# Designs tried in a protein design run: designed miniproteins, single chains, continued (2). Part 17

Each design is a single chain, and the fold is of that chain. pLDDT is the mean over its residues in the fold that is shown.

## One batch from the design tools (miniprotein)

Design m4561
Fold by ESMFold2-Fast:
Structure m4561 (fold): chain A 114 residues (1-114)
Amino acid sequence: SALERLEEAAERLERSGRILIESGDPIAEAAGRAALEAAREVREALRLARQGKLSDSQLEQLARGAEGAARAVELAARQAREGKLDPRVGTAAAIAAIGAGFLARLLVEKARAG
């Protein structure tokens, strides 16, 4: 289900975000902080989703966005662990995480207003 995919994506963002922060690379640290913030915002959206306050289409959109961000952040974390982070991969991971977090926050704000 989209709820299970969101929970898994948040856990993946948290795990890989911690790895990136611990790397000592400034781009990895930025991507890691973005990933942890995205996970927090996804978990807020997940709480509202469990209360039936998000539509199925909003849930599916967020699940796809969060999974995309998790994949990008996981790739950056793998490269960072080996001391070979491509700055373009790290930057793409940060942008993907920021985007997923923004989408989650937007859906939370819309649900609270309705």
Scores: mean pLDDT 90

Design m4562
Fold by ESMFold2-Fast:
Structure m4562 (fold): chain A 70 residues (1-70)
Amino acid sequence: EREELLRKAEELAKETGAQPAVAEAAVEILLGREDEARRILEEAWPDASPVQLEVGLHEARELAERIRAM
């Protein structure tokens, strides 16, 4: 369920110091919606450069893999 994945992502983000937007993006990646993950980061960081957005997406993918391993 999306809510359970979001809870796990928020707990890991709190432990690792990741931003809430990265946690929400990680959930969308787990659900197969990488375009939605990118949209979440773009809306959370409207002034971010393309490079900064790619770094955020990389962090979200790493968080998603950690949740998958749990």
Scores: mean pLDDT 80

Design m4563
Fold by ESMFold2-Fast:
Structure m4563 (fold): chain A 70 residues (1-70)
Amino acid sequence: MAAALAAVLQQFTKLSPADARRLVEESGGDPLKLAPVLASVVPQQDHQALVNALPASPLQKQALLQALQA
């Protein structure tokens, strides 16, 4: 999960693999903890695509999308 989350972050942000990995580890692998950073670096129009690319449960995807759009 954490490695897959880091890979998706790299796809939708300009973060290096090392920076994406650090963010995921600092968040404990919780995508919701990353929502403020993602909201600042990922354009609003890409939020749905980002969430859809994540290997997460539907509930986690809904919560992340909600947090990104708050």
Scores: mean pLDDT 73

Design m4564
Fold by ESMFold2-Fast:
Structure m4564 (fold): chain A 97 residues (1-97)
Amino acid sequence: MEHTVRVELVFPRMPSEEALKAALEIFERTREQLRAEGLGSIELVDVRVTETPEGTVVEMVLRFEGTESDLQRAMTLLAAEAVKAGAERVSAWVLRE
């Protein structure tokens, strides 16, 4: 089954270019871990970076192929990688087409 997921990462006091690189590394590490564990696949559909007074916000739109249970675990892994990379806040939600 195919799922579209929006992920929002907030990096405190990080320039847009650095935040984008961190977000792409989080995505790639998550993708490799999902492949290694057999938890489906993810692809990056869109990415946007916005600087705000509270920090730099990176929004990623991901396409996930797998079960709903695998998706939940995948988002948990992504959140863990994001926290390790210095994200202050991680939000993820499934989009309905």
Scores: mean pLDDT 83

Design m4565
Fold by ESMFold2-Fast:
Structure m4565 (fold): chain A 69 residues (1-69)
Amino acid sequence: SRLRDVLLAAGERAFAAGLEALAAGDRETAIRHFEQAVVLYHALVSAFPEDERARALLAEARARLEELR
């Protein structure tokens, strides 16, 4: 599915940007990127509720965000 591929790629980019911001010591920028990853992965789970990988990615993005708050 094109929608699945687009949402997955966008979520992965946001999550990677969050990790890069953390490595640079920029917590505020990391929080923003992880919030965007959560939104994108949540959209992915909503569109594809039986996708176990999508649920795992959403859980990981949420865990990262909770650790920073």
Scores: mean pLDDT 88

Design m4566
Fold by ESMFold2-Fast:
Structure m4566 (fold): chain A 71 residues (1-71)
Amino acid sequence: MAAPEPLTPAELRVLMALGRAGLDAALSPAEVAELTGLSQSTASRALKRLEARGLVRRLPGGRYQLDAVAA
């Protein structure tokens, strides 16, 4: 299997923001951008990469939530 890539600073910031919001919190890329100080494009890209890693899940309406199994 391919070795897991290290988290980027943006991905780590997004994970920390989701953790502070809580395991049941669902955030849009715009909300994540406001919480982290990242641009919406950077937050959206980081969320997609975290979803690909299995650390977050995408919900209806384009919101993202921490995967409780990964936490």
Scores: mean pLDDT 76

Design m4567
Fold by ESMFold2-Fast:
Structure m4567 (fold): chain A 64 residues (1-64)
Amino acid sequence: MDAQVDRYVARLASPDVVVRMEAMARLAVMGVDALRRARAALERATSDPVPSVRAGARGLLDRI
């Protein structure tokens, strides 16, 4: 479990917007414990240059 969460947390720092959005979607499917583990990375994603990434990160943080 933890190794998969850490992999998707690393993908949130990808230069590719699609990779960052897919990482958020995967963390969401893994559930609230995965989102809590990813909290710091999701909080950084609320400052992402892409509006859809910022909105996605805020929505996931609202679940925890």
Scores: mean pLDDT 83

Design m4568
Fold by ESMFold2-Fast:
Structure m4568 (fold): chain A 67 residues (1-67)
Amino acid sequence: EQKEEEEKKEKQEKEEAQKLLERSEAVLQWWEDNKEEVEEAIKKSKSAKEGYEKVLKAKEEAKKVLA
């Protein structure tokens, strides 16, 4: 019973990771399409740079969960 709940939780985490991967890829694609605006924001603000790095990190973490 507990093992079944833990397996269900792991499956949910993998589904969430898959969705996070798809969303982060969509965001990165939008940023690639709007490269000029993104580069300007990154140059202008450390916070914008951290935001960009956070999305890249989210993609990597999602891939690790799905492995």
Scores: mean pLDDT 76

Design m4569
Fold by ESMFold2-Fast:
Structure m4569 (fold): chain A 112 residues (1-112)
Amino acid sequence: MELEKKAKEEIDRTIEKAKEFVQKLNEYAVRHEDDPELVEALREAAGEILSAINEMKEAYEKGDFEKVLEALDRLIEAARRAVETGPPEVQKYARELIDEAERAKKLVEELL
């Protein structure tokens, strides 16, 4: 089905964007080790995003699109927290991830 192919391609793009965001969070944390509370918050956000990516991959392989949507919602929520509390550099990447995940969510919703 063409819609399922488009959903898969968008999920794959969302996963890659999320991995890029995790890399940016880790790079920012290393540059700001003098702020332990900020470093802890950034690493916690990175962990939540990685967890959501892993759940999304597993759910997609099982054809569980409801769990894919739950993982996308968790990913969007983690990225929204980064927009609210993060520095401008982190906020930019978080917004890009939210936009990508929202596109993936719309396509997955059409499969339900």
Scores: mean pLDDT 82

Design m4570
Fold by ESMFold2-Fast:
Structure m4570 (fold): chain A 75 residues (1-75)
Amino acid sequence: SSAEEKKKEAQIKEVVDKAQAELQKINPGIVLEREGTQIYVSWTADAKTLTPEQKAQVLAIIKKMQEEIEKILAE
């Protein structure tokens, strides 16, 4: 229904906004862009070079975000 679609949309937005906030704490140059159910990672011109540890943290945040979105879409 339209109401269920709006609810899922709001839940996905919350998950993406949370992931964006966590990524900005690591590197403010990392930006998440959303088109429908697709999430893209973009880098601004001032993005800092990541250490291996920071890169692992970024990948973990993105993986968790994707898993949460998949759960929302499956329900």
Scores: mean pLDDT 77

Design m4571
Fold by ESMFold2-Fast:
Structure m4571 (fold): chain A 90 residues (1-90)
Amino acid sequence: MPSDEEIVEEIKDILYGRMLKLVKAKFPKEEAEEKIKELLEEIGKKYNLSEEVLEKLFEVLREQLEKGFTEENVKEFVENFEKILKEELA
């Protein structure tokens, strides 16, 4: 089985890549939020993330998007996402 660290890195890579594509495509913030929420729900199903973890990730996403939807803010979101997953998976 992959380690918790390998799972976190795989999720991080998927999330960063998808979010960066949305930034480059110049998606509106509201539409990008919905697409990223859908992606997080898919990740939650694949890796058996709890509803509480998923809700925390949605709140972090909202906070980052309030700062603006840029490549820099996407990197900050992914770093915050990694911290939350590492705390929950231990």
Scores: mean pLDDT 76

Design m4572
Fold by ESMFold2-Fast:
Structure m4572 (fold): chain A 59 residues (1-59)
Amino acid sequence: SVIDSPEVRALLQNVARAFGLEAFDEQNPLVQSIIRLLDLDGDGQIDFEEYVIMLSKVS
């Protein structure tokens, strides 16, 4: 995963907020699961920008 990318980091922070996590923590199993889902970016055509916007609306 490209975790050090600003785009991926912003996505992970927004997803963490959507799941009710107070802060992004790479050691958290839920955060690790989200990273794995991002790594499956070959199974479907997900626009990360659109995904982040949708997650922001539930926060």
Scores: mean pLDDT 55

Design m4573
Fold by ESMFold2-Fast:
Structure m4573 (fold): chain A 92 residues (1-92)
Amino acid sequence: EAEKILEELALEMLRAAAEIARALRAGREEEARRINEETLERLKPKVEELKKNKVPKEVRQKLAEKAKPVLDAIAAGAPEEEIERLLAEFEK
């Protein structure tokens, strides 16, 4: 179902964002760039599939709310342990 594709896409994007942030903090900009490019290429088919299937607004809003703490932590440069904890909470 489109909802499962959206959840899988969101989880993969959040995991990639966390890995990118980790690489950047370690000064590994080359690795961060590679992860970003590979992730975008891998997820492109799922993004196109979601454009063809309408996911209910309620489901999209709930997923966005669930993802917000992870995205905010990544953007704020939170410690890796905090980001990993929030990712684990997102999976539930």
Scores: mean pLDDT 79

Design m4574
Fold by ESMFold2-Fast:
Structure m4574 (fold): chain A 64 residues (1-64)
Amino acid sequence: SLTEAQRLLRILTGRDFPEGTVLSEEQARALLREALKKAGFPESEETDAFIDTAVEGLRAAQAA
């Protein structure tokens, strides 16, 4: 659901998004990468794995 996707985006990025916000996989990956970088997590295998899992969850929520 879009409500679930909005909730996940807020949790993962620390930012509020308009209700009904839908991101492509590319947009979600870029946003999560920037959020992690700002939080002090540089590009690594661990952050890549986290982003992969988070993007999969976000896309599933958007499809529901």
Scores: mean pLDDT 72

Design m4575
Fold by ESMFold2-Fast:
Structure m4575 (fold): chain A 65 residues (1-65)
Amino acid sequence: AFEELEERIERVAEEVRSLSREEALKLLGETVYEIQVKAAEAKLSAEDVRKLLQKIAEILREIEA
């Protein structure tokens, strides 16, 4: 469900802070794929998908900063 995917993204956000940039980007890429598959399987609304993608974009911004 949406809340489970949101929690997963938040856990990844914490994990990337302890990783190298290369490892953080790899984990984020794997997470993007996982979220896309699970969101499609759960038939999430466009609004929910947008919210998840926004959270992922925030993590990418932290890695790229």
Scores: mean pLDDT 81

Design m4576
Fold by ESMFold2-Fast:
Structure m4576 (fold): chain A 67 residues (1-67)
Amino acid sequence: MKEKIDKYAKEAATALAAGDEEKVRQSIRDIAALNWAYLEGKPYEEMKAELDAAGWTGPRVVAPPAA
């Protein structure tokens, strides 16, 4: 998990240097989904799907569903 977060962080930094804001948003979203999966003990894909369904569009912190 931490390695995957680091990978997305590096991709975000590279995209930021290139001025690719859309890729930066995507990498931050992926990092957020991984962090939520880690904290709640849920699968990464499940948390990512929940963030996507909630219309998460940036580096905002969205609380995962209580369950």
Scores: mean pLDDT 60

Design m4577
Fold by ESMFold2-Fast:
Structure m4577 (fold): chain A 97 residues (1-97)
Amino acid sequence: EEKERKELERKLVSLGTALVLLLIGRSFDYLLEAKKEKDEKKKEELLKKAEEYVKLAKEVAKRVKNKELIPKEVIEKLEKEEQELAEEINELIEKLK
């Protein structure tokens, strides 16, 4: 059981890190788009999206560190593949309770 628990903890850290990096990557993509955008309103929208993804990444990192479930309202803000990863992370957290 201790060996199995350590494997689950390693997988949780790995998947949690992957999701955080994906969300930070999306934030970077929005920042790069904003830099190229000539329309001030569209630029502000892209900058807001970049900030939202940083906040999502911080929330995911906090939840994974504390072995707390990622809330449904956070998951609903993610893209489909990121949602699937967040659900897998939550399954691991449930197994570690």
Scores: mean pLDDT 86

Design m4578
Fold by ESMFold2-Fast:
Structure m4578 (fold): chain A 80 residues (1-80)
Amino acid sequence: SMAAEEERRLAMYKTFAQSVIDYAQKKLDDPSESEEVKKKYEELIETGKRMQQATTVEEAEELQKEIAKLWQEIEKLKKE
C-alpha cells in the first residue's frame, strides 16, 4: 500500500540520519578538525535529529537536502 511504502521510506531516511549523526559525532571528537568544521558537524547532528523526528517523506526529503548542503560546506572548508 502507499502508506506502507511511505512508512518504509521514512524508516530508510531515519536510518540514513542515524549514520550521519554517528559519523558527525566521531568528527566532533577529532582534535585535528577545525572549530569551523566542527560547527558544521554540530549542524549535521541537529539536522539528522530533526530527520529522525520527521512524520512525512516530504519533511525527510527537505532535511536530506539540508544535510547535502552541509556536506558541501564541510568539503569546501576542508579544501582551504
Scores: mean pLDDT 87

Design m4579
Fold by ESMFold2-Fast:
Structure m4579 (fold): chain A 105 residues (1-105)
Amino acid sequence: SPRGRLKVEIEVGVVRIDIATLLNTAPKMSDEELKKAVQELIQRINKIIEELKNDPSISPEELKWALQEIKKELEYMADYLKTTNPAAAKILQSKVDEIDKMIKS
């Protein structure tokens, strides 16, 4: 639906801004602070995914598109951090793998 499409586009946009903001502040963080910030980012993304899954205006195809876009952004972030903060990258990769399973089911 047009309303469902707009909702998933807005939520994907929120996730993109959250990731960009974190990556912009990452150089000012310790490894432990960045790992914690990544864990908190994943918690916010989990809440967004559950809200999208429970919204009757969102079609399965619209949800799948949102999951694919979020996965792509998290894959990029994990690759970016893999050398400088392997622990944070592993947390991101775990969520990527979980989203990939959601898309395939």
Scores: mean pLDDT 90

Design m4580
Fold by ESMFold2-Fast:
Structure m4580 (fold): chain A 108 residues (1-108)
Amino acid sequence: LEEAAKELVEAVKAGDEKAYEEALEKLRPVLIQLAREQGYSREEILLELAEAEKARLEGKPLSSVDFKIPEIRLLALMREKRFKEALELAKEIGAPEELIKALEEMAK
């Protein structure tokens, strides 16, 4: 998580889209694990990830996805670089401090 959080901030500061996507992919398994710790099943998590990805590929807004898993919604907000909304959600779900600090830097 610490390394992924650092890489996300560095990629945003540099405007490096490829580095940002790579860092976000490193964060993905951390958010999946947090969702599982909250009691969501692997099936529920994979289904919501697939729905979010389908909406993105079809050019539909995030509001078209009925997110039930806040950790998956957080990943989707970060992919769209909606950092202020991602920061508020991360605080609400009690995300790791390293991620919250990274989002605060990116939301400036």
Scores: mean pLDDT 83

Design m4581
Fold by ESMFold2-Fast:
Structure m4581 (fold): chain A 91 residues (1-91)
Amino acid sequence: MLEEAKKLLEEAREALKKGNGDEAVRLAVEAAELAYEAYKKGEISKEEALELLKEALEIVMEAGKVTKNIPLWIGAALRIIGLIFEIELSG
């Protein structure tokens, strides 16, 4: 899960570099969901999960500069923020 989440974040950054904002948003959300699942399964620490989620959120915020799908972008940002909040409240 951790290695897959990191790979998806790398792919999301590459999509951003190519101007593919919508793909970057989708990949970042998928990475965030994997990081959250890994945390819930006890595979990674709270600190590691929050670092990955914050990186995914940063990618989504940067994608907002190039995406034309504003509902997708807003939905992705809110979803990742919600996951961050849930992890913060879990301890």
Scores: mean pLDDT 83

Design m4582
Fold by ESMFold2-Fast:
Structure m4582 (fold): chain A 71 residues (1-71)
Amino acid sequence: PVELSEEQREEQERRLRISEKASEAATKKMEEEIKNKPVTSEEEFLEIVKKATEAAREALKEEQKKIEEKK
């Protein structure tokens, strides 16, 4: 059995929440971009993926900042 301290368990839960928020941000950004512009080529789809990845990174940074402020 793996025993973690409460602090370590909270760290793991925070990382999971950050990951979930990043995934949500990426999905939302992809949906918005696809909805606003019809995708006609693989290059355009890759541009949307890049924007989704950037949104995920921003969400990770923002969520991390909120967690640090709430500690």
Scores: mean pLDDT 74

Design m4583
Fold by ESMFold2-Fast:
Structure m4583 (fold): chain A 55 residues (1-55)
Amino acid sequence: MSEFMQVMNEVLAAIAAGDLDKAREILLEYAKKHNTSATEEEITALIDALAASHA
């Protein structure tokens, strides 16, 4: 599995556990490591959208 798929699985697992703070930290850490243009606000919005769709 690619690093991205591993990170996304961890994010989804955190959301399923109700730990949105952990989900945001995981995705933000990945973004920083890969020098993406994703902002903290964009990451937060994405996690909120994923949590809403999973509920």
Scores: mean pLDDT 77

Design m4584
Fold by ESMFold2-Fast:
Structure m4584 (fold): chain A 62 residues (1-62)
Amino acid sequence: SSLVEELKNQIRELKKKIAELEETIMKHESAGDWLGAEAARFELALTKAQMGSLEASIKTIE
């Protein structure tokens, strides 16, 4: 596969991770684990930033 195909595959995995992290945040909040929820929100922010960077890279290549 091309580099662009690999980047698109990584973006799909990051989108899946984002959905899982959103569920993780809700789970921590429902359990009253606000520290765990905050940690998951931090990871969510980093994951979204990484995805945005990859999407921008693809736009410049294609």
Scores: mean pLDDT 87

Design m4585
Fold by ESMFold2-Fast:
Structure m4585 (fold): chain A 60 residues (1-60)
Amino acid sequence: MTVEEVARLAVRFLELTLGRPLDPERDPFATLLAFVQRFFDGPPYDQFDPEAVARAMARL
């Protein structure tokens, strides 16, 4: 897995675990993950389908 893929999965996993969306103002870790995602948000890292991954994780 790439760093960006891990960051996307971690954000979605945390949101599912907490039962709420991450808030950058309340969750410093969410701010860090968003920064990492944005930094690596480009080829070749943009080939992952975050929507399909999020749907799969929602079934956990």
Scores: mean pLDDT 57

Design m4586
Fold by ESMFold2-Fast:
Structure m4586 (fold): chain A 68 residues (1-68)
Amino acid sequence: KGSKEEAEKAAKGAREAAGSPAGAATAWYQSLLIGGDKELADKGIAAAQAGDGATGAEYAERSARSAA
């Protein structure tokens, strides 16, 4: 469950979604689905909810990378 390829795919998706809070929320879900770090993912969604979708997506990418 969660291979290096899945982690890389989720990280790429998170990076591409960096432009908006909605994109950050999608990246948050993707990172959690592959077993990424929940604390990093939660920081990402918190930043997005505060209006910083770019920072949120960066945290989601870091969470997804941790699943590899």
Scores: mean pLDDT 70

Design m4587
Fold by ESMFold2-Fast:
Structure m4587 (fold): chain A 71 residues (1-71)
Amino acid sequence: MVPIPDLTGLSYDQIKQTVLDTVRQMLELGYSREEVLRTVARMIGQALMNGQITPQQAQEIADQVQALLDS
């Protein structure tokens, strides 16, 4: 199980950057698309539960993750 970074106290831009950096790191380490998406879902879920991002901001992050995976 990949450890989820602590997102507590981060701004939306910092959360977005942390998610994208985590995706890049996981791909470099040879993790599958499924494992990457599962990790992203957990990170976004944590930020939503903490009230740090809106559902619209969560969708923006998800769209950028999909763009990285589809490149």
Scores: mean pLDDT 82

Design m4588
Fold by ESMFold2-Fast:
Order: structure tokens, then sequence, then C-alpha cells
Structure m4588 (fold): chain A 56 residues (1-56)
């Protein structure tokens, strides 16, 4: 799913030392590069961010 892809990107960025806020922003940009709309990218990124925060 798009949320699963966003979650993977967020985790990779956190491992590289980015903050959760920067990881979220960069994830939405990466999803837009892949052809998703800004609304879809932001929704998936937000849901993925919340899931990652619950797992930490």
Amino acid sequence: SLVEEAKKIIKELLEKGYSISMAFTMTTLKLREKGYSINEAMKAGKEAKEEVLKEL
C-alpha cells in the first residue's frame, strides 16, 4: 500500500539521521516524484508517520 511505502521511506530517513518532521517532508516529496498527488502523498505520509511513532 502507499502507507507501507511511505512508512519504509520514513524509517530509512530516520536511520540516516533526519528528524521525524524532515523525514515526513522528504517522504511526501518522494511520493510526489513517483506521480502521486500532493493530497495522496500528504495523507499517506501522515498515516505512516503516526504508525512509525507508535512503533518507537
Scores: mean pLDDT 84

Design m4589
Fold by ESMFold2-Fast:
Structure m4589 (fold): chain A 96 residues (1-96)
Amino acid sequence: APSAEEQARAEELLRLAAQAGAVIAGIAARTGKEDREELIRILREEPATAEDALIGAELARESGADAVAEAGREAANADEEERKRITELAIRLLEE
C-alpha cells in the first residue's frame, strides 16, 4: 500500500490539477475564448484572478464536477503567489 506521505503527495497533485482546470474553465467563460493558444496567451499576460477561479468553480458545480468546484473555490481564496503557481500549471496543461 502507498505510504501516508505518498497518498498526501498524490492528493496535493490532484488538487492542484483541479484548481488549474477550474481557472481554465473560468477564463474561457469570461473571455469567450475556447482556443488553446488564445487561452495560453491570456494566462501568460495576466495570472488567473479570484473571479476567474470562482467562475470556473460555478461551472464545475453545474456540471457535477464537485471536486473541481471545491478546488476552484480554494484557488479563489488563495494568495496571489499561489494563484500564479496555479496559472503556470494551467499553461502547462494547455501546452500538452
Scores: mean pLDDT 82

Design m4590
Fold by ESMFold2-Fast:
Structure m4590 (fold): chain A 86 residues (1-86)
Amino acid sequence: KIVLDEEEKEALRYILKKLVEKGHLIFPSDEELEKVLNDPEKTYKLIKELISSYLEDGFDVSKIIDSLDNEKAKEVLKKIVEEVKK
């Protein structure tokens, strides 16, 4: 279980925005995306579910991690990948 501090919550928002920008996640509206972005627990669960799906489908999630320009976001996403692999 990952314990989230304020810096990790901001990293999760950054990760979700980048996943949407790169087409890995599609939201029906900007309003629905904003609702998820304002809820760190929902953001965490959604990213974890996406990573779990990608690992099951044999996608190379390291490419997603490497596409992030923020070191804290890379760290948080690596922790999520490790948690999913348990």
Scores: mean pLDDT 79

Design m4591
Fold by ESMFold2-Fast:
Structure m4591 (fold): chain A 94 residues (1-94)
Amino acid sequence: MDEEKVKKLIEEIIEKLKLDEEQKAELYEWVERLKTVLGLSLKEVAALLKAVKRAIEENLTSREQVLEAVVESLREEGLDEKAEELEKAIKEAE
């Protein structure tokens, strides 16, 4: 995913949650920290944003459902190794 697709996903989340200007700034800062602090690629950021959007649209409230959405979104972006690492980390945390 390129930067334009990431920006579009952020805008769709803002619209669905009806975020105000302060909340929009916080969301953009959070995405920037995912890239700069955690070193996530644009594909990884896009996968996380897709999972957040899905959680909002489907009213996913449980931790398990949200984590499953993240794993599926990583696979959809072609990040199968990252999806497997996350699934393993979830199982090891049990």
Scores: mean pLDDT 75

Design m4592
Fold by ESMFold2-Fast:
Structure m4592 (fold): chain A 81 residues (1-81)
Amino acid sequence: SQREEAERLLEEAEELLRRAEELKKKNGTLSPELQKAVNQVDAAASIIKSRLDENEPIPESVWEQARRAIERLRELIEKEE
């Protein structure tokens, strides 16, 4: 279901955001590129949560934006780890 797919995507986003926070604590700051990627994932997750809370359909464009943001954040985190 859309809800189950959204919950899985949100869990992946939360895990990546947690890993980014760990990098920030270890290094004292995030690079501007990493901070931008974190902000993009936060924004996408917020839109998905809002639509789920209102029982609104999640448009394909929002799904694609969220998946791209998550993929970008993962790539950047893996380079820094």
Scores: mean pLDDT 85

Design m4593
Fold by ESMFold2-Fast:
Structure m4593 (fold): chain A 68 residues (1-68)
Amino acid sequence: AEPAPAAVEAHGYINKANNAAIEGKEEEMEEYLDKAARLLGWSDEQKEKLRDAIKRNAETQKELEKER
């Protein structure tokens, strides 16, 4: 079993949103996040949780770079 085609497309947007967040391009991150949420039919609460997760991941990447 695999995700539905729409979910695969949404995962692509989630990946792009994650990369944009890591690069500090939060507006791009928001655009991709919105597209992914639309494809998945997510509620506003689910979008907020995904945004938080993506931003958290980006923060972790920044901390790793700045660890010293």
Scores: mean pLDDT 76

Design m4594
Fold by ESMFold2-Fast:
Structure m4594 (fold): chain A 96 residues (1-96)
Amino acid sequence: EERRERVKEELRERLRKAAEYLAITEPEKAEEIREEMERESREVEESSLEEAERRLEEARERELEAQRRGVLEEASRAVKEIGEIVKKLSEEKEKK
């Protein structure tokens, strides 16, 4: 019983972290992601312990994937800013 409750709590925590990372990449979809997490949390309440453990493993993979996307998004923004600077320098030299 405690094990099942702990698995549910960890699953919710993993899904919450995944949503936080995804909100970095797509803030306009943050609300949609939050609603999806609540739906998955509800499904866990109706699941067997084995299904809850399987969902927890999937949620852990989802968290890692979302974290990677967050890092890539931040790197992409830095590259875009550098690109804008390079473009401006090129335009100044050629006067278009």
Scores: mean pLDDT 67

Design m4595
Fold by ESMFold2-Fast:
Structure m4595 (fold): chain A 111 residues (1-111)
Amino acid sequence: KEVEELIEKLLDESLPAKERAEAAIKLGELTTPENAEKIIPALVKALLDKDEVVRRAAAKALRDIAINGGKESVELAIPGLEAIVNDESADPEARELAKKLLEFIKKVVGE
């Protein structure tokens, strides 16, 4: 399935950052309530990618899902985002990105 192939591409660090970033954006476009349980954790994991382009693409995908009526779907991101924010071993820039995204998502879902 296209979603499963895109998740594999997103998380395959042997692929160029541009291809992983494109996979993140496409996953955001393809997110439905039925596939959100697979897509959202993959996008959250991509926020820890070493390449800034991939991290920004994953954050944009999660924001776009929230804005386009996927409020229930993006709630699935909250535990993973909180884990990144509290992970002292994670890249400080990735943690700051996750923190800002968490604040945005909580505001969108009415927390």
Scores: mean pLDDT 84

Design m4596
Fold by ESMFold2-Fast:
Structure m4596 (fold): chain A 56 residues (1-56)
Amino acid sequence: GDATIRKAAEELERKYGVPKEVAYRILAEGDEAALNALPPGARTAARAARHDIEKA
């Protein structure tokens, strides 16, 4: 598995309460509907994490 995605998912869960399965769906599968269902703070953090993963 991608360690970068795992770390980002763990941070989203710890800081924003995003369930790991939802975070993996957003970060690994590009689930836009799941991303848009997040509260504004969590959504911003998830978008930033996806951007960092895409650039790494």
Scores: mean pLDDT 80

